# Designed miniproteins, single chains, part 93

Each design is a single chain, and the fold is of that chain. pLDDT is the mean over its residues in the fold that is shown.

## One batch from the design tools (miniprotein)

Design m3451
Fold by ESMFold2-Fast:
Order: sequence, then C-alpha cells, then structure tokens
Structure m3451 (fold): chain A 90 residues (1-90)
Amino acid sequence: KIEELALKAMGYILEAARAVLAGDFEGAAEHAEKAIPVVRELGKLTGKEELAEKAIEHLREAARAARAGDGEGALEHLQKAAEHLKEMLE
C-alpha cells in the first residue's frame, strides 16, 4: 500500500537524520540508501516518478555528504528528499 511505503521511506529518512546527529555517518548513508528503492516504488504507484527521482537524487547526495563527514550537507539533502516525498503524497 502507498501508506506503508510512505511511512517506510520517511522512517529511513528520519533514521538517517538521527544517525547524522549521533555522529554515525556510515549509518546515516546506509539509511538514506535504504530509502531509495522505497521512494522509487512510491513514484511508480503514485505516477509521480519525476518527484521520486528528485527525492532519490537528494538521498544519494545525503549518503555522499555523510560519508564525507559533512553532517550539515547530509541533513540539508535529507530535508529536501523529505519535502519531495511529501509532495508525492498530495
């Protein structure tokens, strides 16, 4: 169901953000990457594939920033991914 996938994707984004705040940059990258296939499936089910690809690009940049030790950049990209995910549910 769309609701289950939306909660799962948002859950991974929130886990990634918490990992950044805890200094767990590898965990943050892993959680952001786990959100990618869930967001992609939501894009297909909602017909909002363009918004899904925008969210996915920010999730990829969040993982990249986290692995580089850039917590601020990681959080900014996670926020933008969450914004696009919310638009997909409208």
Scores: mean pLDDT 89

Design m3452
Fold by ESMFold2-Fast:
Structure m3452 (fold): chain A 80 residues (1-80)
Amino acid sequence: EVEELKERLEEAKTMEELMEIFREVIELLEEKIKKSDLSKEEKNRLLMELGALEVAAAVAYVVGDLELLRKVVERGIELL
């Protein structure tokens, strides 16, 4: 699945395609954090990092910065 997401990221050419991948990545990360046996403090840290990625993606989308959005999605995939 991570390999499939990386492949889709490399092939994505539009803001819409990148946002679709990003939404899927965030959903997967939220599920993994929720189901993990990590400490409460570590889970909170990861959730804060997810929030930062969501803000960064929103900013990139609004300003139309395709490369910034791609980098944000790539960072999300790395956290999986």
Scores: mean pLDDT 84

Design m3453
Fold by ESMFold2-Fast:
Structure m3453 (fold): chain A 82 residues (1-82)
Amino acid sequence: MEAFELLEEARRHLEEARRAAEAGDVEAAIAHFNEAVRAAQEAGELMLTLPPEEQERALELARELDELAREVGEKIRALAEA
């Protein structure tokens, strides 16, 4: 399923970005964060084509990813400004 595959791809990239940020690797963290944002944007477009029950599940996952992205983005910004 395309939308869920992209949401899973986004989560994997956010987890890699978080690990890179925790290790102080700003370049790797930014690269993974950008890939996660791209995958999440593509997933958002495809979510509109899903059945209502699958849209609800995809929206729930997308909200979890938004929270993770905010946390990781804040860590990356703090490192880049140091």
Scores: mean pLDDT 83

Design m3454
Fold by ESMFold2-Fast:
Order: C-alpha cells, then sequence, then structure tokens
Structure m3454 (fold): chain A 75 residues (1-75)
C-alpha cells in the first residue's frame, strides 16, 4: 500500500529528527517488508545511511536519503 509506505516514511523521518534511532530502524525494516526483495535491499541500504547521517547531525543528508528510499519504495 502506497499510503502505508508514505506513513512509514514520515514516521522514520520524525524518529530520526527526535534522535530515536531504534524506532527509525524499525520503520525502515517495516517499509522494506512492503516492497519486492530487490527494492527492499536498496531501501535498507538508504535507511542505514540516513541513520548514520543523523548520528553525525547531518539532518539535510538524512532527509535526502529518506526521500530517496521512499522514491525507490514507491517506484
Amino acid sequence: NRERIKELGVKMANALLNGDLEKARKYIEELASLVPPEKAKKVLELGEKAIEAAKKGDYDKAAELVGEALRVALS
């Protein structure tokens, strides 16, 4: 469901902004479970990069990577 994927993307972005990296990882995993395996791998890769960017305080890069993961998931 495209709506559920978008919902999870918003939750993931909010978790990253709040520094809740455990919730961000959970939402990335749930989002990856809703797409075909080939897309799931890319979503997980981009999500992990977004978490690492947020850990460094680079929220612009984290937001870019979340957006890219959503574009992959919705393609």
Scores: mean pLDDT 84

Design m3455
Fold by ESMFold2-Fast:
Structure m3455 (fold): chain A 68 residues (1-68)
Amino acid sequence: SIADLLREAAKALEAGDVEKAKEYLEKAYQLAQDSNPALALLAKRALEALEAGDVERAKEILSQFVDV
């Protein structure tokens, strides 16, 4: 599920595996883009933060998912 992919991305970031996190976020974005716009936007923003080298921002974005 999209939620499982976002959870795995968060775990990868906690483990310091940025490339694995990007892989999970890209899959989450593709899966969500036509069915859940809010989760697609969350995944896209987290992925953009990681591509910019901002791991802390990506973690912050993913933490917002836990409250939803």
Scores: mean pLDDT 80

Design m3456
Fold by ESMFold2-Fast:
Structure m3456 (fold): chain A 78 residues (1-78)
Amino acid sequence: MTPEELAALAENVERFLEKAKEKGMATDEVIEYFRKAIEAFRAGDYDAGLTYLVKAVKLLVDKYGIDEVSRILAEAAA
């Protein structure tokens, strides 16, 4: 991925986190994993960024379910 594509991915993850916060779903642990994902993507580390993003999303899915997380992702992408 280009640095520009990784920066765009980081911005999309930031929007996802903001939507999760608006819905009261962002725990401190979720926020920390999203923050680490954003930092990794901005640093050009796609593999680390993806690992932290998956951990954050798994925490949300385990607590709130896949359908709710999918709705938030769709809202963040719009």
Scores: mean pLDDT 81

Design m3457
Fold by ESMFold2-Fast:
Structure m3457 (fold): chain A 70 residues (1-70)
Amino acid sequence: SMEEIKEYVEMMEKWVKILEEYGSEKQKKVAEEALKRIKEAAAKEDLEKMLEIIKEMQEKLSKLHEEEVK
């Protein structure tokens, strides 16, 4: 539904702001690219695509976190 789409977008925007303040350069780039893709999917009301992008971003950020903390 449109309500669910808006909720996910707002949650992602809030989370991306946190990464912009506290994340590495690589984490910021991954989050920004994912947010752009999520907004495009939201414009098409493609919730399944949004969830796929979130999953891919989470996995990418986990790998970067492992690299950045060591």
Scores: mean pLDDT 78

Design m3459
Fold by ESMFold2-Fast:
Structure m3459 (fold): chain A 66 residues (1-66)
Amino acid sequence: MIRVVASGLDAKGATAAALLAIGDGGRAEVREGEQTEVVASGLSEEGARSVAEAAESSGGRARIEK
């Protein structure tokens, strides 16, 4: 079970990361603040990579947890 914590996202980046996590059969929790954070869990290795790449492409940061 792989988890990704993505931070420093705008609303579009958060939405893209969450949708990729759900599409991989995982779950996503969106946390709003001055910067939006997405915690995605229950991911495959491919899904975790896609979520991380989407977050980084949006100018955010992503951390993959095993």
Scores: mean pLDDT 80

Design m3460
Fold by ESMFold2-Fast:
Structure m3460 (fold): chain A 90 residues (1-90)
Amino acid sequence: SEVESLFYDPEENKELVERLQKRVDELTKLAGPETAARFLLQLSALRLAYEVEEWLKNPDLPEDEIRRIASRRAGEQAVERLDKLIEELK
């Protein structure tokens, strides 16, 4: 799943992954698979931006921890953004 690949540890974030997947599925139904795919690409970019931000704040933090923090933060922001977008499309 493209959604699972956004997370460093999808099992650790199972509930968040499931919440995000449900929103992506709903966006796909409302706006089509191309719109959903573009959103997922934007979220991948957001995760990378959060990884850079976290590394700059704490450069001594291990890469795995940075990825864990950044991917969870990106997932949480994705759910929030999708909830707003889906409401506008209904």
Scores: mean pLDDT 85

Design m3461
Fold by ESMFold2-Fast:
Structure m3461 (fold): chain A 74 residues (1-74)
Amino acid sequence: LLEEIRKIILEEIEDEEKKKEAREAFDRLEAVNAETPLSPEVILSFAKDVAEKYTSKEKAEKAKKKIEELIKKH
């Protein structure tokens, strides 16, 4: 789930420097999740924050819809 969410968000970030920062943020979250499993709600909240911080409002909304569909499948 987290790895798939990471991929969706990173694909919507066009700026290489912002994409690097977002990747590092996800790497830190993945380390935390490996030691203490995070709820889907916490992962969603984090993903939305990263998308809004590192991409446009339009692309952040698109990423959020893809993530919501992904969670509904699981």
Scores: mean pLDDT 77

Design m3462
Fold by ESMFold2-Fast:
Structure m3462 (fold): chain A 78 residues (1-78)
Amino acid sequence: MTAEEAFAAFDRDGDGTISAAELRAALAELGYHLSDEEVATLMRLADLDRDGDYDANIRRAEFDALARMMGLTEPPLE
């Protein structure tokens, strides 16, 4: 699965961002049964620019970094 395909599959709302709930659901479908605390940790690791106190949404660039850390996708030739 390419990073773009994975992002599109995780972005169930089509909003161009991935919420914590969408990330948890997508990871569960991939066999990663994470707790709310583990999902919060991943969202914190993906939050690279301190975008807001209350909104922990993952954008595509942050998703690429997160997916690489977790081995969810093979890195494309870039």
Scores: mean pLDDT 63

Design m3463
Fold by ESMFold2-Fast:
Structure m3463 (fold): chain A 63 residues (1-63)
Amino acid sequence: SMEELFEKGNELGKKAREYYEKGKLEEAIKYLEQAIEYFKQVDPVLAKVAEKELKEVKEELKK
């Protein structure tokens, strides 16, 4: 269901944020990419926000 997709995306997004806060950027990217896949199906606004965060984390990883 759409609600289950949203909940799954939200949980993956929270995991990405936790890994990011711990400095585990590669893990954060992995979970953000998964969250974006779910959000694209249910909430395009959340998908755009997550895509912006993904870009920022990828830039930090290059450093």
Scores: mean pLDDT 85

Design m3464
Fold by ESMFold2-Fast:
Parts: C-alpha cells; sequence; structure tokens
Structure m3464 (fold): chain A 70 residues (1-70)
C-alpha cells in the first residue's frame, strides 16, 4: 500500500546514500510494485545504469509524487 511504498522509497534513498546499489535497486523495485508498476523492469533498468546516485534521484522524484497524493 501507499505507506509501505513510501517506506521502501526512503530505504532506497538510504541504501543509495551508502553506495549500496543492490539494496537501493531492490527497495526501488518493491516500491514500484506496490504502486502498481513493473518492479522487474525497474530493477533491470536501474542495474543497467549501475549508478546509486541515479537510483537516489529517481526514488526522491517518486517519493515526492507519492507524498503529494497522500
Amino acid sequence: KLEEAIEHLRRAIEAADQGNLDEAVEHMAKAVELLGGDGEETRLALRSIGDPEMVRRAARVMLRHVEEKA
């Protein structure tokens, strides 16, 4: 649900801040799944980019949009 998705987005940002790409991608993918999107596609795309900073930026953008609806 929305609150659970928000928590995963926050954890993705934390993992990205620590340079942990794998954990950041997993939390981002889970948040996308909870919001009704394709988590596997998200995981593959973010792993392909391979940049924790990109995951952090994507998670912050999504968190902002999700919070606007909460």
Scores: mean pLDDT 82

Design m3465
Fold by ESMFold2-Fast:
Structure m3465 (fold): chain A 70 residues (1-70)
Amino acid sequence: DEVREALAEIVKKAEEAGDAVLARIARGLAGRELSPEAAKLVLEAAEAAKKGDLKKAKELLIEAARLHAL
């Protein structure tokens, strides 16, 4: 599951950077069935995290979480 792998990648990058908030949001989304809009935001957040843009990754995950009232 690409979304599950993307969330795991975000958690890893967040923990390496010491961003506890980003790690918590990513874990909160893990195991949930996401809408197509939220899934797209998660995949975009993983791409941002891979590029080292953790601020962008966090903004995208907050928007995804907002769609699911996390």
Scores: mean pLDDT 81

Design m3466
Fold by ESMFold2-Fast:
Structure m3466 (fold): chain A 48 residues (1-48)
Amino acid sequence: SLGERLAERAAQLSPEEAGRFIYEEMKRLVDERRRNPAALLAAAQAAA
C-alpha cells in the first residue's frame, strides 16, 4: 500500500527527515487532487 511504502522509506531516515518526507509526499498527493478535484474524483469513480 502507499502507507507501507511511505513507512518503509521513512524508516531509513532520521525522525526529523522522515516527518518532512511524509509531509512532502502527502502534500504532493493533496496538490494533485486539488489541481483537478472534480475531474480526478469523476475519473476514479468512473474507473471503479
Scores: mean pLDDT 70

Design m3467
Fold by ESMFold2-Fast:
Structure m3467 (fold): chain A 62 residues (1-62)
Amino acid sequence: SEQLRRDRELLAKARELFDKLPSDTYDPNRTPQGDVVNKLLEKELGVTLPEIDAIVNRVNAS
């Protein structure tokens, strides 16, 4: 379905964003990596981690 295709494409893009994060993102004096990733997802893809989790559940349930 179009919804599942769109969901899978979004997940693929999110995974690519995770891979592109610089190594210094793990700097302990900065925002935790998870929060940085959440903000990046919102900025680049317009979604949050809870929404990504919902999409993963839909894709895996089909």
Scores: mean pLDDT 67

Design m3468
Fold by ESMFold2-Fast:
Structure m3468 (fold): chain A 55 residues (1-55)
Amino acid sequence: SLEDLKEEVVRKTVEAHPHISEEEKRAQLDALIAELRAAGASDAQIETFLRHAIS
């Protein structure tokens, strides 16, 4: 679920910003997810955050 949502965020972001590579955007998103987890966020909280980011 989180992995599928991550790929959807990457896809939508590169559609909106075609000058940013898919690999670069995935790396940025992975770094953000790692920071949120380090801050104590649950996977469910991260999923909620990502859903709002792509709305």
Scores: mean pLDDT 79

Design m3469
Fold by ESMFold2-Fast:
Structure m3469 (fold): chain A 70 residues (1-70)
Amino acid sequence: MEIARLVVEALVTGDEELAKEALEELSKLSPVERAEVAKAAVELLAERGLISEEEAERALAEMDEAIAEL
């Protein structure tokens, strides 16, 4: 998920150019694809220790339920 990595990089670095690129890529995606990117970004944030494992698991479960309803 290259877009998810781009989103995480923009959030971690605060780089405005990366943030703009991430938003442009997200704007090309369907709602389902955006949800998949969000899940991948949550997993990357947890792996990097920026959010708790428990918080990541909860967010991923909620996203899976939302995707299943689409």
Scores: mean pLDDT 75

Design m3470
Fold by ESMFold2-Fast:
Structure m3470 (fold): chain A 88 residues (1-88)
Amino acid sequence: MAAVRAALAAAEARITAAARGPLRAEIEALIAARREEYLAASEEERLRLLTEFAAEMAELAGDPEGAAVIRALGARVLEDPEAVAEAL
């Protein structure tokens, strides 16, 4: 559980960094759209939702390759969260 929380915190930090500047309004809209789903979700499902949100942010920033990597890392965190936490 601690490793999952660390991975979620790292993902949230990256999302917060992406929210600085011209993408802020789109990021706020995505957060609002997914807020209810996120709050109702289990910790594993929250990781998936944050991973998908981070991937969408990478796509908005013009980095579809980074988005694919973020999705792959999210899948690995569910299997081995401790090994992946440092990769985020």
Scores: mean pLDDT 64

Design m3471
Fold by ESMFold2-Fast:
Structure m3471 (fold): chain A 65 residues (1-65)
Amino acid sequence: MDKALLQAMMDGVISPEQASAVGKIAEELLKQGASLEEAVRQAAEKAGLSEEQKRYLLERVRKAA
């Protein structure tokens, strides 16, 4: 996950604030037993990311796994 968030920030797709919010929410979901893809999808939705931003993050998470 860290690599996917870092790539998205470096590519200018998400802000550092958005990356921090997604990371924090995803960590909580992972602690609850969610898969990495599920955690990131739900975290992005809860953080209010656009459909384009969510799609990009999910693709990067799949590549980083």
Scores: mean pLDDT 77

Design m3472
Fold by ESMFold2-Fast:
Structure m3472 (fold): chain A 57 residues (1-57)
Amino acid sequence: GAAAKVAKEIALKNATTDEEIVSLLVQETGLSEEEAKKLIERFNGDVAKVVLALEVM
């Protein structure tokens, strides 16, 4: 539900390292670690842009 989506966005924003963001992306999207790393690299670690890309995928 909506609460789960909000919690996911908060968790991603609170992630302070690329490793934490990768782990959250893998769990939430089912992407491989390699795909999640490419996504982060593409956006230069910008969490807001990563979250936006996650929403589009």
Scores: mean pLDDT 67

Design m3473
Fold by ESMFold2-Fast:
Structure m3473 (fold): chain A 57 residues (1-57)
Amino acid sequence: MLSEKELEEAKKLTKKARELLEEDPNLSGKEVAEKLGVSEKTLIEYIDYLLAKELAE
């Protein structure tokens, strides 16, 4: 499990990623990651973790 701080960071990053894609759905994962100041791999890992957690709700 992510720590409390890592979970908050993951939520913040995934929320911002969703907002960016809502404004411009043609943004690449690279562009989204650049706007968030993270690597594309880190962004994907956070999204996957949160999706898995949502499915367990």
Scores: mean pLDDT 74

Design m3474
Fold by ESMFold2-Fast:
Structure m3474 (fold): chain A 85 residues (1-85)
Amino acid sequence: MSSYQQLSQINNRTIDLIVDRHRQTGNRQQFSSWMTVMTGAFMIMRDSIDQGQTIDQAIQQGLDYVQQHGSDDFVQIFQQAVQQT
């Protein structure tokens, strides 16, 4: 699997988990916040791969971004998506 394919799978799984949490809570502000953080993390991870870094290095940069900008709950969601890939 290419690094870009693996990144796409992480992004898709994270979005699915965000959507599932929104269905359970109805919290629109949390949904918007988590989607914004994931968009930023995806951009950073993609740019990392574009610069020749490994997928593991890209994931670490994405995790660092999510830890800085996201809630603890969202960090767990992102880590779950990564583990499923």
Scores: mean pLDDT 89

Design m3476
Fold by ESMFold2-Fast:
Structure m3476 (fold): chain A 79 residues (1-79)
Amino acid sequence: MKVSAEEAREMAEEGVRLVKEGRELLRTAKTLQEILRGIGLILRGIGLLEELELLAKKGQVSEEGREAMERAKKEVGLK
């Protein structure tokens, strides 16, 4: 499987977005449902970044895509 620079960037951006939304929801959560949703968003976001990292390790990601992934990991504290 090969991932274009654009696809890698989209995956990285979506991963960051999901983690940030999940963290914000957890910070402001007032119900158990909101807490569970926040956790779910964070796990989905981390999963996308982890998938992208595995693809990069297999040589399936461009250099631009790797840079996007590294920035995303730093932004969500996974570095």
Scores: mean pLDDT 82

Design m3477
Fold by ESMFold2-Fast:
Structure m3477 (fold): chain A 71 residues (1-71)
Amino acid sequence: GLPDPVMERLLPYLPKLVELSERTPGGISREQLATVVPEELVDATMRALDRDGDGTISKEELLDFVREAER
């Protein structure tokens, strides 16, 4: 499962991250992620959400994170 501190800290940013993923066909890059979340969260977010290891966060990875947060 995802670490609780990362989950809690990302919850306020989830709507903006979903919007960003919809506007970014190749997935959210680290640089694009930094425009929405604090710099200190970028590495932790990439480690938690980039589950396929491609260096980007997809809309599907964000939706999986939301489902984990509902547990």
Scores: mean pLDDT 71

Design m3478
Fold by ESMFold2-Fast:
Structure m3478 (fold): chain A 56 residues (1-56)
Amino acid sequence: MTLEEIKAKLKELIKKTKDPGAKIALERLLKTLEEEDLSEEEAKELFERVKKAYNL
């Protein structure tokens, strides 16, 4: 999974998520991926952690 694919999935989940906490967490993660030079592996790990935390 590429970094661009992870960003695309984040944007889709932000649109579909009704939980305000999950939406904020996903938006913060997207901002981090856009501003930081994270590896694909690190980006994927952070995305999986957020999904598990909010049952996504």
Scores: mean pLDDT 79

Design m3479
Fold by ESMFold2-Fast:
Structure m3479 (fold): chain A 68 residues (1-68)
Amino acid sequence: HMEEYRRAMQRFQELHDQAEARGVDFATVLEEFRARNPEEYERMVQALSDAGREASREEQRRLELERL
């Protein structure tokens, strides 16, 4: 889970760096990547969503412990 999140962030960073190096919009590079690698793109987006859900659940556990 965390490793998948880190890989997704790393991939997004690489795409952003590519956009800067090429002098094009990040959105353009993302759209090209999504068109060529739709499955990988969806996995990256899912990893970010899963990380967000896990963070929310961890915060919920923290609040419960503080109430004890």
Scores: mean pLDDT 74

Design m3480
Fold by ESMFold2-Fast:
Structure m3480 (fold): chain A 79 residues (1-79)
Amino acid sequence: AAEKAKEGAKKAAEAGEKKDAEEAALLANEAAKAGAGDPIASMGAGAAALAAGVGAALGDPEFAGEAAKKAAENAVKAA
């Protein structure tokens, strides 16, 4: 789930549509929360959140960076 969310987030960000990038970031954030108590899922969710954030940053760097950081912090806390 987490690895698929990461790949989906990266692909959506590459599509260059703001709406797709936002959906990818949302999926990455949900994957990060779902990874609580699962070390593999937690690490994958954090990476997915970063990938989604970087992709979204092409459109809104401040918002994307904040979202990615928050998701990564949740993944670290879950691990």
Scores: mean pLDDT 54

Design m3481
Fold by ESMFold2-Fast:
Structure m3481 (fold): chain A 71 residues (1-71)
Amino acid sequence: SSELRQELLRTIGRILRLIGEILDLERELEEAKAAGDEEKAAELEAEIERLREERRELLERMRELDEELKK
């Protein structure tokens, strides 16, 4: 169905954006650690963990949509 295909494409787009955000934050985390900014490093670690969990949920949804499209 076109609806499921559109949702799959939208989900893939969200996953790609999250991957980009995580990579940017991981770079900021390395910079914060190099600068000895423990407070900023802790905040960035927490944000990265949250985004990784969101990515995990979206990857599961993507799998569900892919399986439905194969039926």
Scores: mean pLDDT 88

Design m3482
Fold by ESMFold2-Fast:
Structure m3482 (fold): chain A 94 residues (1-94)
Amino acid sequence: SAAEKEELLRRAQELLKKLDELASKFPEEDKKEFDELVDRADLAFVGAIVFDNPEWARRAIELLEEAREKFGESNPEVAELLEELARLGEEVAA
């Protein structure tokens, strides 16, 4: 439903905002790479929700997992938010 789509988008946006706030502490080069991965994931996530496309949700999860692998060990709080956003992606794909 439209209301369910709005709620999923709202939840995704809140998690993405928290990620950006935490990632603001990254070195500039790491922040650029992180932002590129997360922005691509955000675009895929929006596409998955708006168009009811589970393949876009899968793509978003893959990008978030790549960001977690590259940046998660040094930034546990960022890793946890990326995992939470990936779980939201699984809900969208279901």
Scores: mean pLDDT 84

Design m3483
Fold by ESMFold2-Fast:
Structure m3483 (fold): chain A 55 residues (1-55)
Amino acid sequence: SRDTIIRAAMADGGLSRAEAYALLTASDEERRRLGERHGLSVAALRNLQAALRAA
């Protein structure tokens, strides 16, 4: 479920719940800024965004 992926993003990526939900509609620039804030790669956030959208 989407909630399972969001909990994993919070636990593994250090994202807040609000940031994980925001990733669903995030632009490429917003996604990049989120990655810079949390030390996550563009690939990791792109994969997470795709997983959230597919759920």
Scores: mean pLDDT 82

Design m3484
Fold by ESMFold2-Fast:
Structure m3484 (fold): chain A 61 residues (1-61)
Amino acid sequence: MSEEQKEEELKIIRESAKEIIETSKNPEVIEYAKKALEYAERGDLDSASGYLLSAAVIEAL
């Protein structure tokens, strides 16, 4: 994966995590979304995407 692609994916994760934090009423979902945002700000794509996916899955239940 190129650095440019990694930066774009991190941007998408940050935007998605912020939207979940703003719209979700579930504290567990908000917690995972905040973790996704934290790891995305550190440049850790694997951890950021993992936490974002977890937040999305719990929100869908």
Scores: mean pLDDT 81

Design m3485
Fold by ESMFold2-Fast:
Structure m3485 (fold): chain A 67 residues (1-67)
Amino acid sequence: MKEEADKYANEGSRLLIEGKYEEAVEAFKKAIELDPNNKDAYFLMARAYRLLGKDEEAEKWIEKAKE
């Protein structure tokens, strides 16, 4: 379901720009759930967690993206 995954990834990116980091995390999580091969969504998830001050969680998502 690429279209749905792309929708959530785009929503997450918009939420990041708006400063809604927790909502962005949920949107990127949904995008990854629908398309686990979307490596860009993993990096965006890590960015959202870092903006929330959750550096340890962000690092885990970066490692997942490298696989």
Scores: mean pLDDT 82

Design m3486
Fold by ESMFold2-Fast:
Parts: structure tokens; C-alpha cells; sequence
Structure m3486 (fold): chain A 99 residues (1-99)
């Protein structure tokens, strides 16, 4: 659930950043479900999902995050190279927020 994801992220992230990550994921998922997500919106959602996946140790939450990543990648038809770029962006944001 969003509440369980938020609780896991708050173990490592400040509450504001944890909430922003959960909100971006939720908003992007709604746009993908409605077929109205722009490529930029999907990329933002993927960065948020990749940040969450790096921080969450819970197996069930990780599984849900991985399934959302697969859905977003398929929806936007992203290449492996584009995914690696988004992974680098996620890591840079984590270094900024935690360093």
C-alpha cells in the first residue's frame, strides 16, 4: 500500500521527500492507467520508483515496485539505455537528499 511504502521510505528519507516519491508514483500510475501519461511523466514516475526500489528492503513492496517499473517501461517503450539514464538520475537525487 501507499502507507506501507511511505513508512519504508521514511526510514531513510526525510518525510517531505518520502511523500513526494509516493505522490509521483501514484500520479504517474493513474496517468498510465488512463492512457494519458506523457513520456516525461512516465520518466519522472520511473525515477521515483527506482529511488524507492534502492531504499526498500521489504520483499512484497519491492515486488510491487518492480511490477510498476515493468508496466511503465512497457507503456513508454523505453530502451535499456533510457532506463540506465533514469537510474543515474535516481542515484544523483539520492546523493543530493542523503549526502
Amino acid sequence: SDEELLAELEKTLPPRQARVIVEIIRETEELVKSGTASEKAVQAGLVALLIALELVSDEEIRKELQEKIETFVKYANLSPEQIEQLRAEARALLEEWLG
Scores: mean pLDDT 88

Design m3487
Fold by ESMFold2-Fast:
Structure m3487 (fold): chain A 76 residues (1-76)
Amino acid sequence: INEAEILIALGRMYEYLGDKFEKQGDLKSAIELYEKALELYKEAYEDPNASEEEKKEAKELAEEVEKKKKEVEEKL
């Protein structure tokens, strides 16, 4: 396991917590958790030691979580 893999795993954890808070109606907490997930995914795909597959996965996850964040922001 390398740093990029750990960052992706942590990002997924924060994204899932964000989804949970969004379902509970805590939109502000959901946004904060999505922001943290986005930061972790960005660190993963900007890591010079990350593989091409890891960078691609992290970029796709970053795009997905950013879309989720914008959708929640529109509900505020």
Scores: mean pLDDT 85

Design m3488
Fold by ESMFold2-Fast:
Structure m3488 (fold): chain A 65 residues (1-65)
Amino acid sequence: NEDDRQRLVAILKELDINLPDELIEQMEKEGIYADIILSNQEELKELKDNPQAIFERLIELNKEY
């Protein structure tokens, strides 16, 4: 869903996090959306220089919910 992807990208940009399109696509396939990022934004900001670590952490958080 393009709208879900755009919300995801917009929130990540507000947190100064730039992820490649391939990771954004994989996040959508794993069911990771804006809500999980908003719930964990402080933690994700600490990882902003490591896109792979952000992706791995979001996968981990998504499995807990």
Scores: mean pLDDT 77

